# Ledger of designs, part 89: designed miniproteins, single chains, continued (3)

Each design is a single chain, and the fold is of that chain. pLDDT is the mean over its residues in the fold that is shown.

## One batch from the design tools (miniprotein)

Design m11067
Fold by ESMFold2-Fast:
Structure m11067 (fold): chain A 66 residues (1-66)
Amino acid sequence: LEAQRAAALAFGEAFEESRKLVEDGKMTNEEAAQYAAERARAAAPDATVSIVETDKGLEVVVEFPA
């Protein structure tokens, strides 16, 4: 379970790459969040993946079942 969470968080690096594309003007913040969320869902199909709007932008949250 913790290893699966670590893997899902490692796919959060895809969000960092997407954020770089946003800084380079190749992608919007919303597109970057969707891209990262889709990768997280693929890595952890049993988890609940949500995009949350914060004061610092869009964040992708991955929650595993209890």
Scores: mean pLDDT 68

Design m11068
Fold by ESMFold2-Fast:
Structure m11068 (fold): chain A 76 residues (1-76)
Amino acid sequence: SIQEQVLAGADKAEASAQELRKQYPSTQSLLDKALAYIQQGRDDALRNPGEEGVKLFQQKLGQAQAYAGEAAAAAS
């Protein structure tokens, strides 16, 4: 289902953020924010089945990716 695909995407994004968090402890606060947005996107998808949930998840994933990008830049 679309919901299963969204949840799988959230799991993958969470795993990536956790790996960066382990490698770059100095960026933990930014990665904690990224993880919080991934969880919000997961919750939004569970509450909103179908295309609306996908849209809400994508918005939260975008915020998570922005914080993860800042963390990666700060670690360099």
Scores: mean pLDDT 81

Design m11069
Fold by ESMFold2-Fast:
Structure m11069 (fold): chain A 80 residues (1-80)
Amino acid sequence: SLKEFVERLLKAAEEIVKILESTGHPEALEVAKRIQEAIERLKNTDLSDKEKVNEVIRELLKLIQEATDVHLRIAEERAA
C-alpha cells in the first residue's frame, strides 16, 4: 500500500540523515538538512493527494541519490 511504502521510505530516509550527520562533513550536513525538510513535508502531506504525495516522494528519492553521491565523494577525499 502507499501508506506502507511511505512509512518504509521515511524510516530509510531518517537512517540516511543519521549516517550523513555522523560524518561531520559540511556538505553531508547540508544534504542531511534538505532530506530532513523533505521528510517533514512528506509527513505533513495528505496521502489522498496523489499528485502532491508523488511529487514529495520523487523529491526525497532524488535527495537520497544526492546523499549517496556526496557520501562516496567524501570517502574518496578522505582516502586521498
Scores: mean pLDDT 86

Design m11070
Fold by ESMFold2-Fast:
Structure m11070 (fold): chain A 77 residues (1-77)
Amino acid sequence: DPAAHVAQAREAVEKMRKAVENGDLEKARTYAREALAHLARATGQPPPELEISPDTDFKELVDRLQAAVDRVAAALA
């Protein structure tokens, strides 16, 4: 169910934001991967522009993942 995967991606983004605020970049990376996995399942394709690299700004990535979740949710409405 794409809508269920969007909801799970949104939850992962919220957990990622809290991890970033706490300085826990390992948890932030884990939740970012969970959000990307759920978005991939919702859309049938991974979004290449949201790749995680060693130089990733996790605060920027949280905001971009939030925007991606909102965009996919709107497309399913």
Scores: mean pLDDT 77

Design m11071
Fold by ESMFold2-Fast:
Structure m11071 (fold): chain A 64 residues (1-64)
Amino acid sequence: GRDEKLKEIGEKFGMSVEGVENALRVYGLSPEQLEEILEESGGDTLAALKLIRERHPAGSPFPP
C-alpha cells in the first residue's frame, strides 16, 4: 500500500517517513513522482527537495 511505499522511499534515499509525507503533501506529489525526482537528483535528498520546490511549487511555503 501507500504507507509501505513511503517507507521504501525513505529507506532507499535516507529520508524519514515524515520527510517523504511532507514532500507529498506540500507539493501534491504521488509516491511515484517523488521517487522519480529522488532518482533524478542521484539520491541527494536536499537536491531533490529543491527540485520539487522549483518544478512543483506549493501556493504557500507554509501550510496554515
Scores: mean pLDDT 69

Design m11072
Fold by ESMFold2-Fast:
Structure m11072 (fold): chain A 93 residues (1-93)
Amino acid sequence: LSENEIDLAFKIFDLDNDGYISEEEFLQILSLLPPKYQKFLPLFNNYLDENGQINKSKFKEFLLALKQELGSDEKLYDFLGDVKLAYLKLLDN
């Protein structure tokens, strides 16, 4: 992943633009994704800090772990594409 792709993905999940992704923000996007991605909620939760949120550095670590679970860069880009579509749908509601 390029720094620009990580930045874009982080901004999509960071719905209140506070510089952190909360579990609630992650769930907002995840709930709009295909059912096959729901199994990654426990993986995300492993990266939460003591305040129940993830900064950009931990989010990058999460994406690298997710890439290993998905098995390829192509599947990770497919996931990020689905996230972009979910974000656009969320903005309409």
Scores: mean pLDDT 81

Design m11073
Fold by ESMFold2-Fast:
Order: structure tokens, then C-alpha cells, then sequence
Structure m11073 (fold): chain A 94 residues (1-94)
């Protein structure tokens, strides 16, 4: 299901952040952005609305991070967005 896909991506995102030694600040920003997108996607059924909500939430918090943490947060979100797009496309093809 879509909810299971989103839960799997959040679990993998948390694992990647732990493996990369992401700061508490990066973890908070990334998870807040992902959850904002998840909520919007589940409420609307529209992936584009979900991605827009993720991007908006990330952009609000990036100025509060140092440049290295900001770059890591953007890289993690880009990875999560790509995986979400691939998994949603696979569900639609089934």
C-alpha cells in the first residue's frame, strides 16, 4: 500500500541518517519535511502535492542549518524523493 511504501522510505531514511552520522538538527529537518510531504500525499492522493509540501518544509528550515548540514539535508531529501517517485510508479504499473 501507499502507507507501507511511505513507512518503508521513512525507516530507510532514518537508517541512512544514522549511518552517515547526521546531526540532530539534520535529522529533525529531514524527518519534518518527509512527514509534511507524507501527510499531504495521503490526504490528497497527489504525489506532486506531497513533493511540493516536502520541498516547502525543507526550504523553511535550511537557513537554520550550517552549509554542510544543509547540503546533507538536501542530499537525503533528494534521495527520498527519487525513491518515493520510483516506488509510486511501480505501484501504478502493477
Amino acid sequence: SLEEVLEEIERELRRRMEEQGASPEVRAVVLEAFRAGREAFLETGDLEVGLQAMGAALKRRLPGLDPEDAALAEALMKWAVTLLQERVAALRAA
Scores: mean pLDDT 87

Design m11074
Fold by ESMFold2-Fast:
Structure m11074 (fold): chain A 55 residues (1-55)
Amino acid sequence: MSLDEQLQAVADEVRRWLATKSREEVIAALEALAAQLPPVLARFVRWEVRHLRAS
């Protein structure tokens, strides 16, 4: 699976979570997901978490 395909899959999952979960629940789910992902994808997810916490 290409990096672009992996990023798209993560983005789609996050959109699904945002439709059904609170911001705090999404942050917790993203942190749990980051622990299971390759370092490149984990870094991207961690950056999104920091952005969500700051905004």
Scores: mean pLDDT 74

Design m11075
Fold by ESMFold2-Fast:
Structure m11075 (fold): chain A 88 residues (1-88)
Amino acid sequence: MEELYKKAVEEGDLSLLGLLAMKALREKKEEFYKKLVREIAKLERKEGFVNEHLDEETVIKEIENLLKTNVETTSEEDIENGIKNLVE
């Protein structure tokens, strides 16, 4: 998973970072999950997808809320298949 994290950060792949964050949340890897959420927030700011009036902490909270909702409704197999589709 660390190798996929590095690839996602280098390529700016928000979809892969999101799926890795959902996987980390399901596996209760809290530190890795927080690391992924911070990288998502940084990439959204770099790409200009986020209003500059929003601070980084607000963006992080919005990402965390979205990921928590998605992990409750998305199966483990769907997360793994999504990761596979993005890297293969």
Scores: mean pLDDT 75

Design m11076
Fold by ESMFold2-Fast:
Structure m11076 (fold): chain A 66 residues (1-66)
Amino acid sequence: SAEAGRAAGRAAARVLAAGGDLAQATEVKSEVFRSHGADEADAEGNGRAAAGEGRRAVLAGQPESA
């Protein structure tokens, strides 16, 4: 998907910027692309995956009120 491509490209660029070689950048790109394959499952079960990620962000920034 386009999202997986962007994430993979960003990760590869970071490796190169940090002084990594092209082989290392390619490996990271492939791994990110593979991991982002799980994000396509989110398109079919939108509420479940998105709700889990949103909850993590909220819990990191807000204390319990009770």
Scores: mean pLDDT 59

Design m11077
Fold by ESMFold2-Fast:
Structure m11077 (fold): chain A 69 residues (1-69)
Amino acid sequence: SEAEAVLATLERMAAEIAAALKEGEEAGRAKLEELRPTLEALSALPPVTITYLTPAGEEQSANERVVVS
């Protein structure tokens, strides 16, 4: 389904960002900028559940539309 495809893409991107963040905050920021066009495209899609880890190691989740800031 479309939602499953979007979630799979977001999970892949989140894993890449998390891996880059383990190498350093600047590396994570660079990876986020690299993925920004895809995130902007995804922000136009229906709301999805997003789970992510902060740089502090805290797990956060949200059931919302993807928004690029």
Scores: mean pLDDT 63

Design m11078
Fold by ESMFold2-Fast:
Structure m11078 (fold): chain A 80 residues (1-80)
Amino acid sequence: ITTFTVKIKTSDGKINTFTFTLSETADEIKQKLLDKGLTEDQADNALPAVVLAKDTLLSLTEPEKKQALKYLSKTVFEVS
């Protein structure tokens, strides 16, 4: 598994879906958030949760990653 998907809910109630690779840096992740229309403040608030999800996935075996990805697909991160 080389990619993961994160759902982020902004203060306007919209849910934005992002797909990241496990090789992307925090700077690359932040740029993807901005490119999808998040403000700098929203991207900075979302970044720690996305980085934590990536680092967690990198620490897991392939079967554990598959299970974690199912959990992550049902999780919505809220940012103001």
Scores: mean pLDDT 81

Design m11079
Fold by ESMFold2-Fast:
Structure m11079 (fold): chain A 59 residues (1-59)
Amino acid sequence: SMEELEEQLEELQRQALRAYLEGRLDEMKAIAREILELMKKMGVPEEVIERKEANLESL
């Protein structure tokens, strides 16, 4: 359901932020890619996903 996907998204976002703050950039990037996959399932437009992927690669 969308509610379950939203809960997973929030948890992954918390984990990614924690990894970023702790300097674990590779782990943060891996989690961020999982977030993007989840966002695709939630119906986020491909154009938005591509911009987020580009931002991730620049980190």
Scores: mean pLDDT 84

Design m11080
Fold by ESMFold2-Fast:
Structure m11080 (fold): chain A 74 residues (1-74)
Amino acid sequence: MKEEAKEGVKKLQEELRKLVSPEEAKELTVEVVRAAVTRAAREEAPKLGVSDAEVEAGVAKVVALFEKLKKLAE
């Protein structure tokens, strides 16, 4: 379980690094992750027919999961 959480964090960090600049990728804070995920979700939301409220809820879930997995990996 803890080992799966660490692997999950590693894969999530690799995907997040694709959404941020190389400079931001060196300092992947919760705020950087939230901003990057929000930007990506808002770009895709009109194409998928999802509302701003659904984007906000989705971003909140991703950020919460990232924080939880980060704590489990430590």
Scores: mean pLDDT 69

Design m11081
Fold by ESMFold2-Fast:
Structure m11081 (fold): chain A 59 residues (1-59)
Amino acid sequence: GEAGEKGVEAARAGDIATAMMYGGEAIRAGDSEGARRVGEAFEEAGYTLLGEMARIAAE
């Protein structure tokens, strides 16, 4: 969904606060795949712990 895509973009840009906000919106909307992609973007950007937390929350 849109929130997941915006979260991925923010994570890749290093905007952690915005990425966390949109990742949370994806989770609340039931978009587990969008939330998972935000987690993957955090891991790719070097924020491994945030990526793991996002994956757990998406489940």
Scores: mean pLDDT 75

Design m11082
Fold by ESMFold2-Fast:
Structure m11082 (fold): chain A 74 residues (1-74)
Amino acid sequence: VDELLEEYDKAVENNDTEKVEEILQKMFDLGEIDKLREHEARRLAERNKIPFEAIDDPSLTPEQLRALREAAEA
């Protein structure tokens, strides 16, 4: 799981959309999608210096968290 999160980070940084979708599917299959969501929220909090609590919403999908990250990084 931790290796998948590292691959996810690298795919995101390289704008490799195909690889990102592949990792999302693997995380869904493993039932670890919540861990990916939390990882994205922590990454957004650290990189953009916003409170983790503001973006750690379990109702958000990983795709929605990606969109929020892209908007915050722009």
Scores: mean pLDDT 64

Design m11083
Fold by ESMFold2-Fast:
Structure m11083 (fold): chain A 67 residues (1-67)
Amino acid sequence: ADELLEKAIDYMIENGEIPEELGRKLVAELRPDFKPKSKEQIRDAVLQVIAEKHPEKYKEIIKNYEK
């Protein structure tokens, strides 16, 4: 889970978004009680985890994402 989270952070810093498949895997591992119904919910769940565990990385992702 931690290695997948680091990979997602790096990818989102570089590209501003997360691939749906990677996002689904992370949500299943880190939030097993949460069942996302859309790509937006997957993205938001991953971003919430990053904001909680890596707040500085979250700020860099948002900077790239909200051009």
Scores: mean pLDDT 75

Design m11084
Fold by ESMFold2-Fast:
Structure m11084 (fold): chain A 58 residues (1-58)
Amino acid sequence: GRVQADMMLQGLVIQGKIDGIRPDQLDAAIDKLIELLKQGASEEEIAKAINELLRKLR
């Protein structure tokens, strides 16, 4: 669910695997993470895709 996705994103930020997420970017990042998890994406693929999304949402 969205709470679990938010916790996973926070974990990736703390580990330095993704950039810091602004409040205005959070919903888009959660939606993208849920999509990637449904596709069976690896942690590396998730980190890459989220970083790319965050750069586009500057």
Scores: mean pLDDT 82

Design m11085
Fold by ESMFold2-Fast:
Structure m11085 (fold): chain A 100 residues (1-100)
Amino acid sequence: EGRELRVRLIRRAAEIAIASAQKALESGVHDPEVLEQVIAHAREALEKAESDLEEAVRHLAKAQVIVEPSLSFEEALELLREALEEVEEGGEELLSEPTP
């Protein structure tokens, strides 16, 4: 259960990661090659979100670490996992109209 909500969360997170990396690339404050890797990983997450959610999450974690170097891969992965669990627990009520 909650697979659709997890997929939607991962796709949104990937879109945000791509947008953030593109802005950073435009600012010139990071290595373009590194930012292109962020975009590549986020695109893989979008492509794999429905077919291989676990790989999509790993790709997003890699993109997050590149954007925020103070964050470890394991920490980024755990944060994404916690977000997915939160969406699964409360997501049905958050996406459904309030039942009167």
Scores: mean pLDDT 73

Design m11086
Fold by ESMFold2-Fast:
Structure m11086 (fold): chain A 65 residues (1-65)
Amino acid sequence: KKEEIEKLEKEKKKVYSEGVDALNKVGAETLEGSWDEGEKKRQEVAKKTKEKLQELEEKIEAAKK
């Protein structure tokens, strides 16, 4: 059980890192385009990253039982 939790925690860190990279990319695109469009893309990336992190957190909690 502990080994499974460690693997899920590592996956959670990867998802977080990928989310940060995606937000940085949106920021760079916003500098060349519309701020309004960039803000919408930023919110969408944040929402998707949060959903993936919540799924992993649920799996971690299930593994603790």
Scores: mean pLDDT 76

Design m11087
Fold by ESMFold2-Fast:
Structure m11087 (fold): chain A 63 residues (1-63)
Amino acid sequence: MEEYLREAMWYARLGDDEKAKYYAEKAIKGGLSKEAVDLALNSVRTGGMSIDQALDLALELNK
């Protein structure tokens, strides 16, 4: 779950939207909400958060 979201955010920062989406779907299947994943991906794409900060936020929202 967390590893898949980290991979998704890494690829999102690189502009590889296809791989970012692939790993995001695996994170959602692993138990993360779509809303938490979408927020994390958008936060790293806009440069508003680091990957670690966005991961922590997504995990808090999933509770």
Scores: mean pLDDT 82

Design m11088
Fold by ESMFold2-Fast:
Structure m11088 (fold): chain A 94 residues (1-94)
Amino acid sequence: ALSAEAAARLAELLAIKKRLARLYGFPEELGEAVAIELTYLLTGDRALLPLIAAAGGPVLDALPPVLLLTGAVGRDRELLDEGLARLEELRRVK
């Protein structure tokens, strides 16, 4: 099961990414996939990996601005650096 921290972060990011998807004309499903993947990158909660797979796999391979925005929201450089390391790990998962 998701940790309390991962569940709270997912809810926060899901709300933000769904709103941004509407403002920028992206499909809501893309906003949801991004929120799930960003939650994994920020928390490292491996219970999110099946949710990423169910959403069609990783989508953040070419979206650095989304990671930068998430880092700015979190205001934590160490968390951003760890998230980038997890992004590289996730890109190796099929």
Scores: mean pLDDT 63

Design m11089
Fold by ESMFold2-Fast:
Structure m11089 (fold): chain A 72 residues (1-72)
Amino acid sequence: MEEEAFEKAIEYLRSKGYDRVADIAERYRKLMKEGKSREEAIKEVAKDYGISEENARAAVDLFEELVKKLLE
């Protein structure tokens, strides 16, 4: 199911040197599994990593686009 695609996307990001995006994606997925909404998870990730909500959202958007491509 979808969880396998998320794990593969994170591994792909790390293999290509996008470690920061991979770290953000892992934290985001953990928060989503804990029942947080997408916007709540993005806000918490931004706070946890000391980055803007815009930067956190951009990293999440990149991760979600890669998941979509891996499912194709």
Scores: mean pLDDT 80

Design m11090
Fold by ESMFold2-Fast:
Structure m11090 (fold): chain A 108 residues (1-108)
Amino acid sequence: DVDRYLAASRRLLAGDPSGADELLALLGLTPEQVARAAAGQLSPEELQALRDRAQAANAALEQALIDEIIKKIENNEKLSPEKLQRYIKILEKAGLEDIAKKAREMLK
């Protein structure tokens, strides 16, 4: 599951939109289910259950990815500027400003 998440994330970061579809599938979601939720076609209980399931799965997979990125940055691995820029965006989105700042310094 983590390997599928990482592979899908890499495809999305490389500009392949199929990575987004795979990430939704790993969360147990389809684009159609998201559209139905946005249109108000789900009951409040169904919407909450779907959200709870997706959020739990996303939190676990995202934490595993973040832990791997932090490890690479703390070990001062020689990463390409492109990889560093992508990692910085992920860390900033997660609210990890201190480690994101370190990654920005590595771009110099």
Scores: mean pLDDT 69

Design m11091
Fold by ESMFold2-Fast:
Structure m11091 (fold): chain A 55 residues (1-55)
Amino acid sequence: MAMTEEQREAGIEGLRDMILHGGMTREQAKQFAMKFGHASEAEAEELVERALAAL
């Protein structure tokens, strides 16, 4: 799927907010990325790692 850098940054920001504000675990954040990013489980894990690194 074609995602711009801007869309990826928005996704990372959303995941970061969900982890910090929503109290989501890494596993729940992974599920969130799969639902919204249409990412596979492995891709979702990378997005979550990026979100955590950006905290």
Scores: mean pLDDT 71

Design m11092
Fold by ESMFold2-Fast:
Structure m11092 (fold): chain A 96 residues (1-96)
Amino acid sequence: GAKEALKKAVEALKAGKVEEAIEHLRKATEILETEPATQEDLDLLAEALDLARELGSLEVIEAALEALRKALETTEHVLRAIGLVFRAIGDLLELS
């Protein structure tokens, strides 16, 4: 599943490693194209969005939003995923 890639993205963000975080989020997006997002995956994406906002990184928010869009196509946790998409859009608008 996407969980390991998302955990690595969160770890990279906690270390301030924006480029590594984006790479891991892109890997999670690829996995989420074929595997349903779990609640743990969505919780890790929420944490990534929190950290991206703290760092002021539009690029990380954009990468997380792409992962969330793919999650919406496969997840049973649709309302949670929709909420995170709207949150990411709000964060992009505040930081742009």
Scores: mean pLDDT 83

Design m11093
Fold by ESMFold2-Fast:
Structure m11093 (fold): chain A 88 residues (1-88)
Amino acid sequence: MVKEPSEEALKLHEKGKELKKEGKLDEAIKAYEEAIKIDPDFSEAWENLAEVLFEKYKKTGKEEDKKKALEYGIKAGMLEIQRAVEKV
């Protein structure tokens, strides 16, 4: 069974969600990056980071933002599959 995220990572993730809701995409990205730095297995943070990066891509048109969104989305998906397989 995959371990729950730390309280520190959960707080950063919640901050990122609030910033995303406010349209503060760059600040949301930083909050999610800090959460995954603490808990790299925090699939929800990877997923939300990917979503924010894709929203940023839609605004900027920068291919790098799209590439990162896809890469982080794949990471989130892989972690979710791993969690499902390891859960009895």
Scores: mean pLDDT 79

Design m11094
Fold by ESMFold2-Fast:
Structure m11094 (fold): chain A 64 residues (1-64)
Amino acid sequence: MLSPEEQKIIDEVLEKFKENPDMSLHQVVVYTVELAEKAGFSDAQIQRILQETVARLKKIRAEL
């Protein structure tokens, strides 16, 4: 289960994607990593944030 701080990064990335739905998966991945690194998360935490972000992004795209 993600911490509230990890969830905040995911929410910011998903909001960015909702504003820019033409973003590629690669652009979403890069943006997620940049935000998580700036927030001071470890590589293991960044991997968890990225996995959850990608899973939610795929679900959003499937519903569009």
Scores: mean pLDDT 81

Design m11095
Fold by ESMFold2-Fast:
Structure m11095 (fold): chain A 100 residues (1-100)
Amino acid sequence: KIEEAKKYVEKAKKALEEGNFQEAHDYLVKARYLLDDSITEEQAKRWLERDIEKSIEELARWYQEKLGYPEEEARRLAEQHIVDALKRSIEGIEKKIKEL
């Protein structure tokens, strides 16, 4: 389990570096499912169904409509928010692996 989870984390890091946010998310869900027995198969499957590009578009729209950011800046802020969330997830999984 640990070795397989480490491989998924490394794939997630590479996907994130390449701007493949969907792939990074999917690999991190798979890593978490292997390491955390409290995560059900149904929960993991629901998380894998999440459309990250759609989430970025929705967040960018929120920045435009609620905070008045221009379209290009709103999209950049939305992408940065997702990047930061994925980086936090990577750090959390790596810490959990260290504790096992």
Scores: mean pLDDT 83

Design m11096
Fold by ESMFold2-Fast:
Structure m11096 (fold): chain A 101 residues (1-101)
Amino acid sequence: PVTVPTHPYYSTLFALDEELRALLREAGVTRETVTLAEILNAIRNYAAEKGLGDSSSSERIIDLSGTLLGKLLGKDKATSEELTEWLERAVREGRLRPVAP
């Protein structure tokens, strides 16, 4: 079926795996289902709380060394674009399972 997909970022709820749930709880999100936008906001809040952001960089690189998020991405540093790509890949791989109404 060729349908233009509604951008899942804003409208689709996803069931979290154990590792993502742990990360989001550390970021203050206790819900079991969240949108991709809520995941990205939680990651940004987590990075701000831990002081992981490089404010001197035009690309807003996040230092992930020694963090749970770094283990999930397999990277020591990531940009917001790389985080978005990782989430989209997690959806394609079934790690983030959409909650269908």
Scores: mean pLDDT 65

Design m11097
Fold by ESMFold2-Fast:
Structure m11097 (fold): chain A 100 residues (1-100)
Amino acid sequence: KKMVEETKKKLEEYLDKFKAEKDIEKQSFILLEVEEYVEKVLEEMKKNKANEEDIKELQKLVIEFYEKVINYEKNEGLKDSIEDKKEELKEKFEAIIKEI
């Protein structure tokens, strides 16, 4: 649960950083940082044998983050790319949950 709470705060920080940034290239770098961070959290959860409830809660937080980013994005190509990444991460979470 502590890892989920820390991740929630970190995702809120990334969302604020994304919303404050006006340069598309820098916005893309923020999204790459988020992807790296989420992948690391997911690997740590797998390593620590986190329970299904915590993994589902993390999945919800990550999906909500990407949905908020999509709502702020004006570039259709970048929006489509973000939507694809959201679905990819959702599938990764569901695969991990099925293995528990």
Scores: mean pLDDT 80

Design m11098
Fold by ESMFold2-Fast:
Structure m11098 (fold): chain A 92 residues (1-92)
Amino acid sequence: MRYIVSVTGGSEENMKKIVEAVEKLAEVLKKSVTPVGVNLVVEASEEQVEKIVEAIKKLGKVLKEVRLPNGISLKIEFEDGSVATVSITKIE
């Protein structure tokens, strides 16, 4: 199944850690880097998406988790006080 993983906010270092966690656990089909964030299109199973979510949660403090029928949104605070938002949305 295909998902869009969108990462916004955080420091550049912390954004890279999130992207590396995704790339380790899922096949990245497309990667788009912008000044404000990173978007990944990934091929993953639902089990692999849960592993990605748990890996991201280990990177910092979970401020908010929202689960919807086709997506998951996380807000993570890192040790440097920066906050990143990660959205994982099913597209295929």
Scores: mean pLDDT 83

Design m11099
Fold by ESMFold2-Fast:
Structure m11099 (fold): chain A 72 residues (1-72)
Amino acid sequence: KPSEEEFEAEVDYALALIYLSLMKKYGADPKLAEKARELFRRALERGVITPEQAEADLAEIDKLLEEQKRKE
């Protein structure tokens, strides 16, 4: 049976993906980006995702923030 910590890690990853999806659809927000980064970090620390996957997801957030800065 998965532990509470295992369920929390899966939820953190799901929330990170939701924030990333929202930023892709509605534009990057620095607060949402920070929340997504924290959630991806927690998922990585708990072994839910690989370092390679975390790197890709974090790079996507960075690209969205750069694009948003160019619009300001």
Scores: mean pLDDT 79

Design m11100
Fold by ESMFold2-Fast:
Structure m11100 (fold): chain A 87 residues (1-87)
Amino acid sequence: SSALRALLREAALALRRLAATADPETQSILLGVASEVQATLGLSPEEALAVLDAVRAKLEADPRIPADIRAQVLGLLDRVAAAVRAS
């Protein structure tokens, strides 16, 4: 849906904005996440959820990401996953 596409683009943009305020290592990780979120626009719901779940698990296990940034990113991924499930 156009609403889902708008949400995915907004989530990718929010991730890029967070990346701009982060240290270079965290920035690289967040830009990678933004790219993966945007790539889900071309996937089936099942494939999109698998990608989002894998990204979420990787981020949750990565101690290099500051806790406040991690919480924001995981929240964005959870909202995206919920929207994909609802579509």
Scores: mean pLDDT 83

Design m11101
Fold by ESMFold2-Fast:
Structure m11101 (fold): chain A 64 residues (1-64)
Amino acid sequence: MLEDRFVELAQEVMENGNEEQRKKVLELEVDVGMARIQYAVGLISEEELEKKIEEAVKELEKLL
């Protein structure tokens, strides 16, 4: 659910946002992707991963 919300908001910014907002989306996608890799290899907890995704969603909501 939270991951789906991130994807939906990212797509909306990429379609309707300006260049600066699109750059921010790409930065957040890298951050979330890195957190998923770290979780998969056991470097962070599921709670830490969820927190990272929640923070990214909050940042995207500020752009809209």
Scores: mean pLDDT 82

Design m11102
Fold by ESMFold2-Fast:
Structure m11102 (fold): chain A 73 residues (1-73)
Amino acid sequence: DVVEELVELLKGADLRPSSTGLQGTLDGQPVLVEPGLYPPHEGHVNVLLKGELRTFAVEDPEAVVRELGRRLA
């Protein structure tokens, strides 16, 4: 389950709503979580963590970002 994978990956991040999704910090480093609304990242959740961009294929990126905000904010 992508939501459970992302919750574990982002555990301890102080995530808050942003104009594009969620933002925060983990171990003093910036974290961004954004729904992929445009090709080629359409149908993906994009996570910037520790300077690396990771992409996760999902059916509803906005719903996944919303659920992450509910569990981690």
Scores: mean pLDDT 77

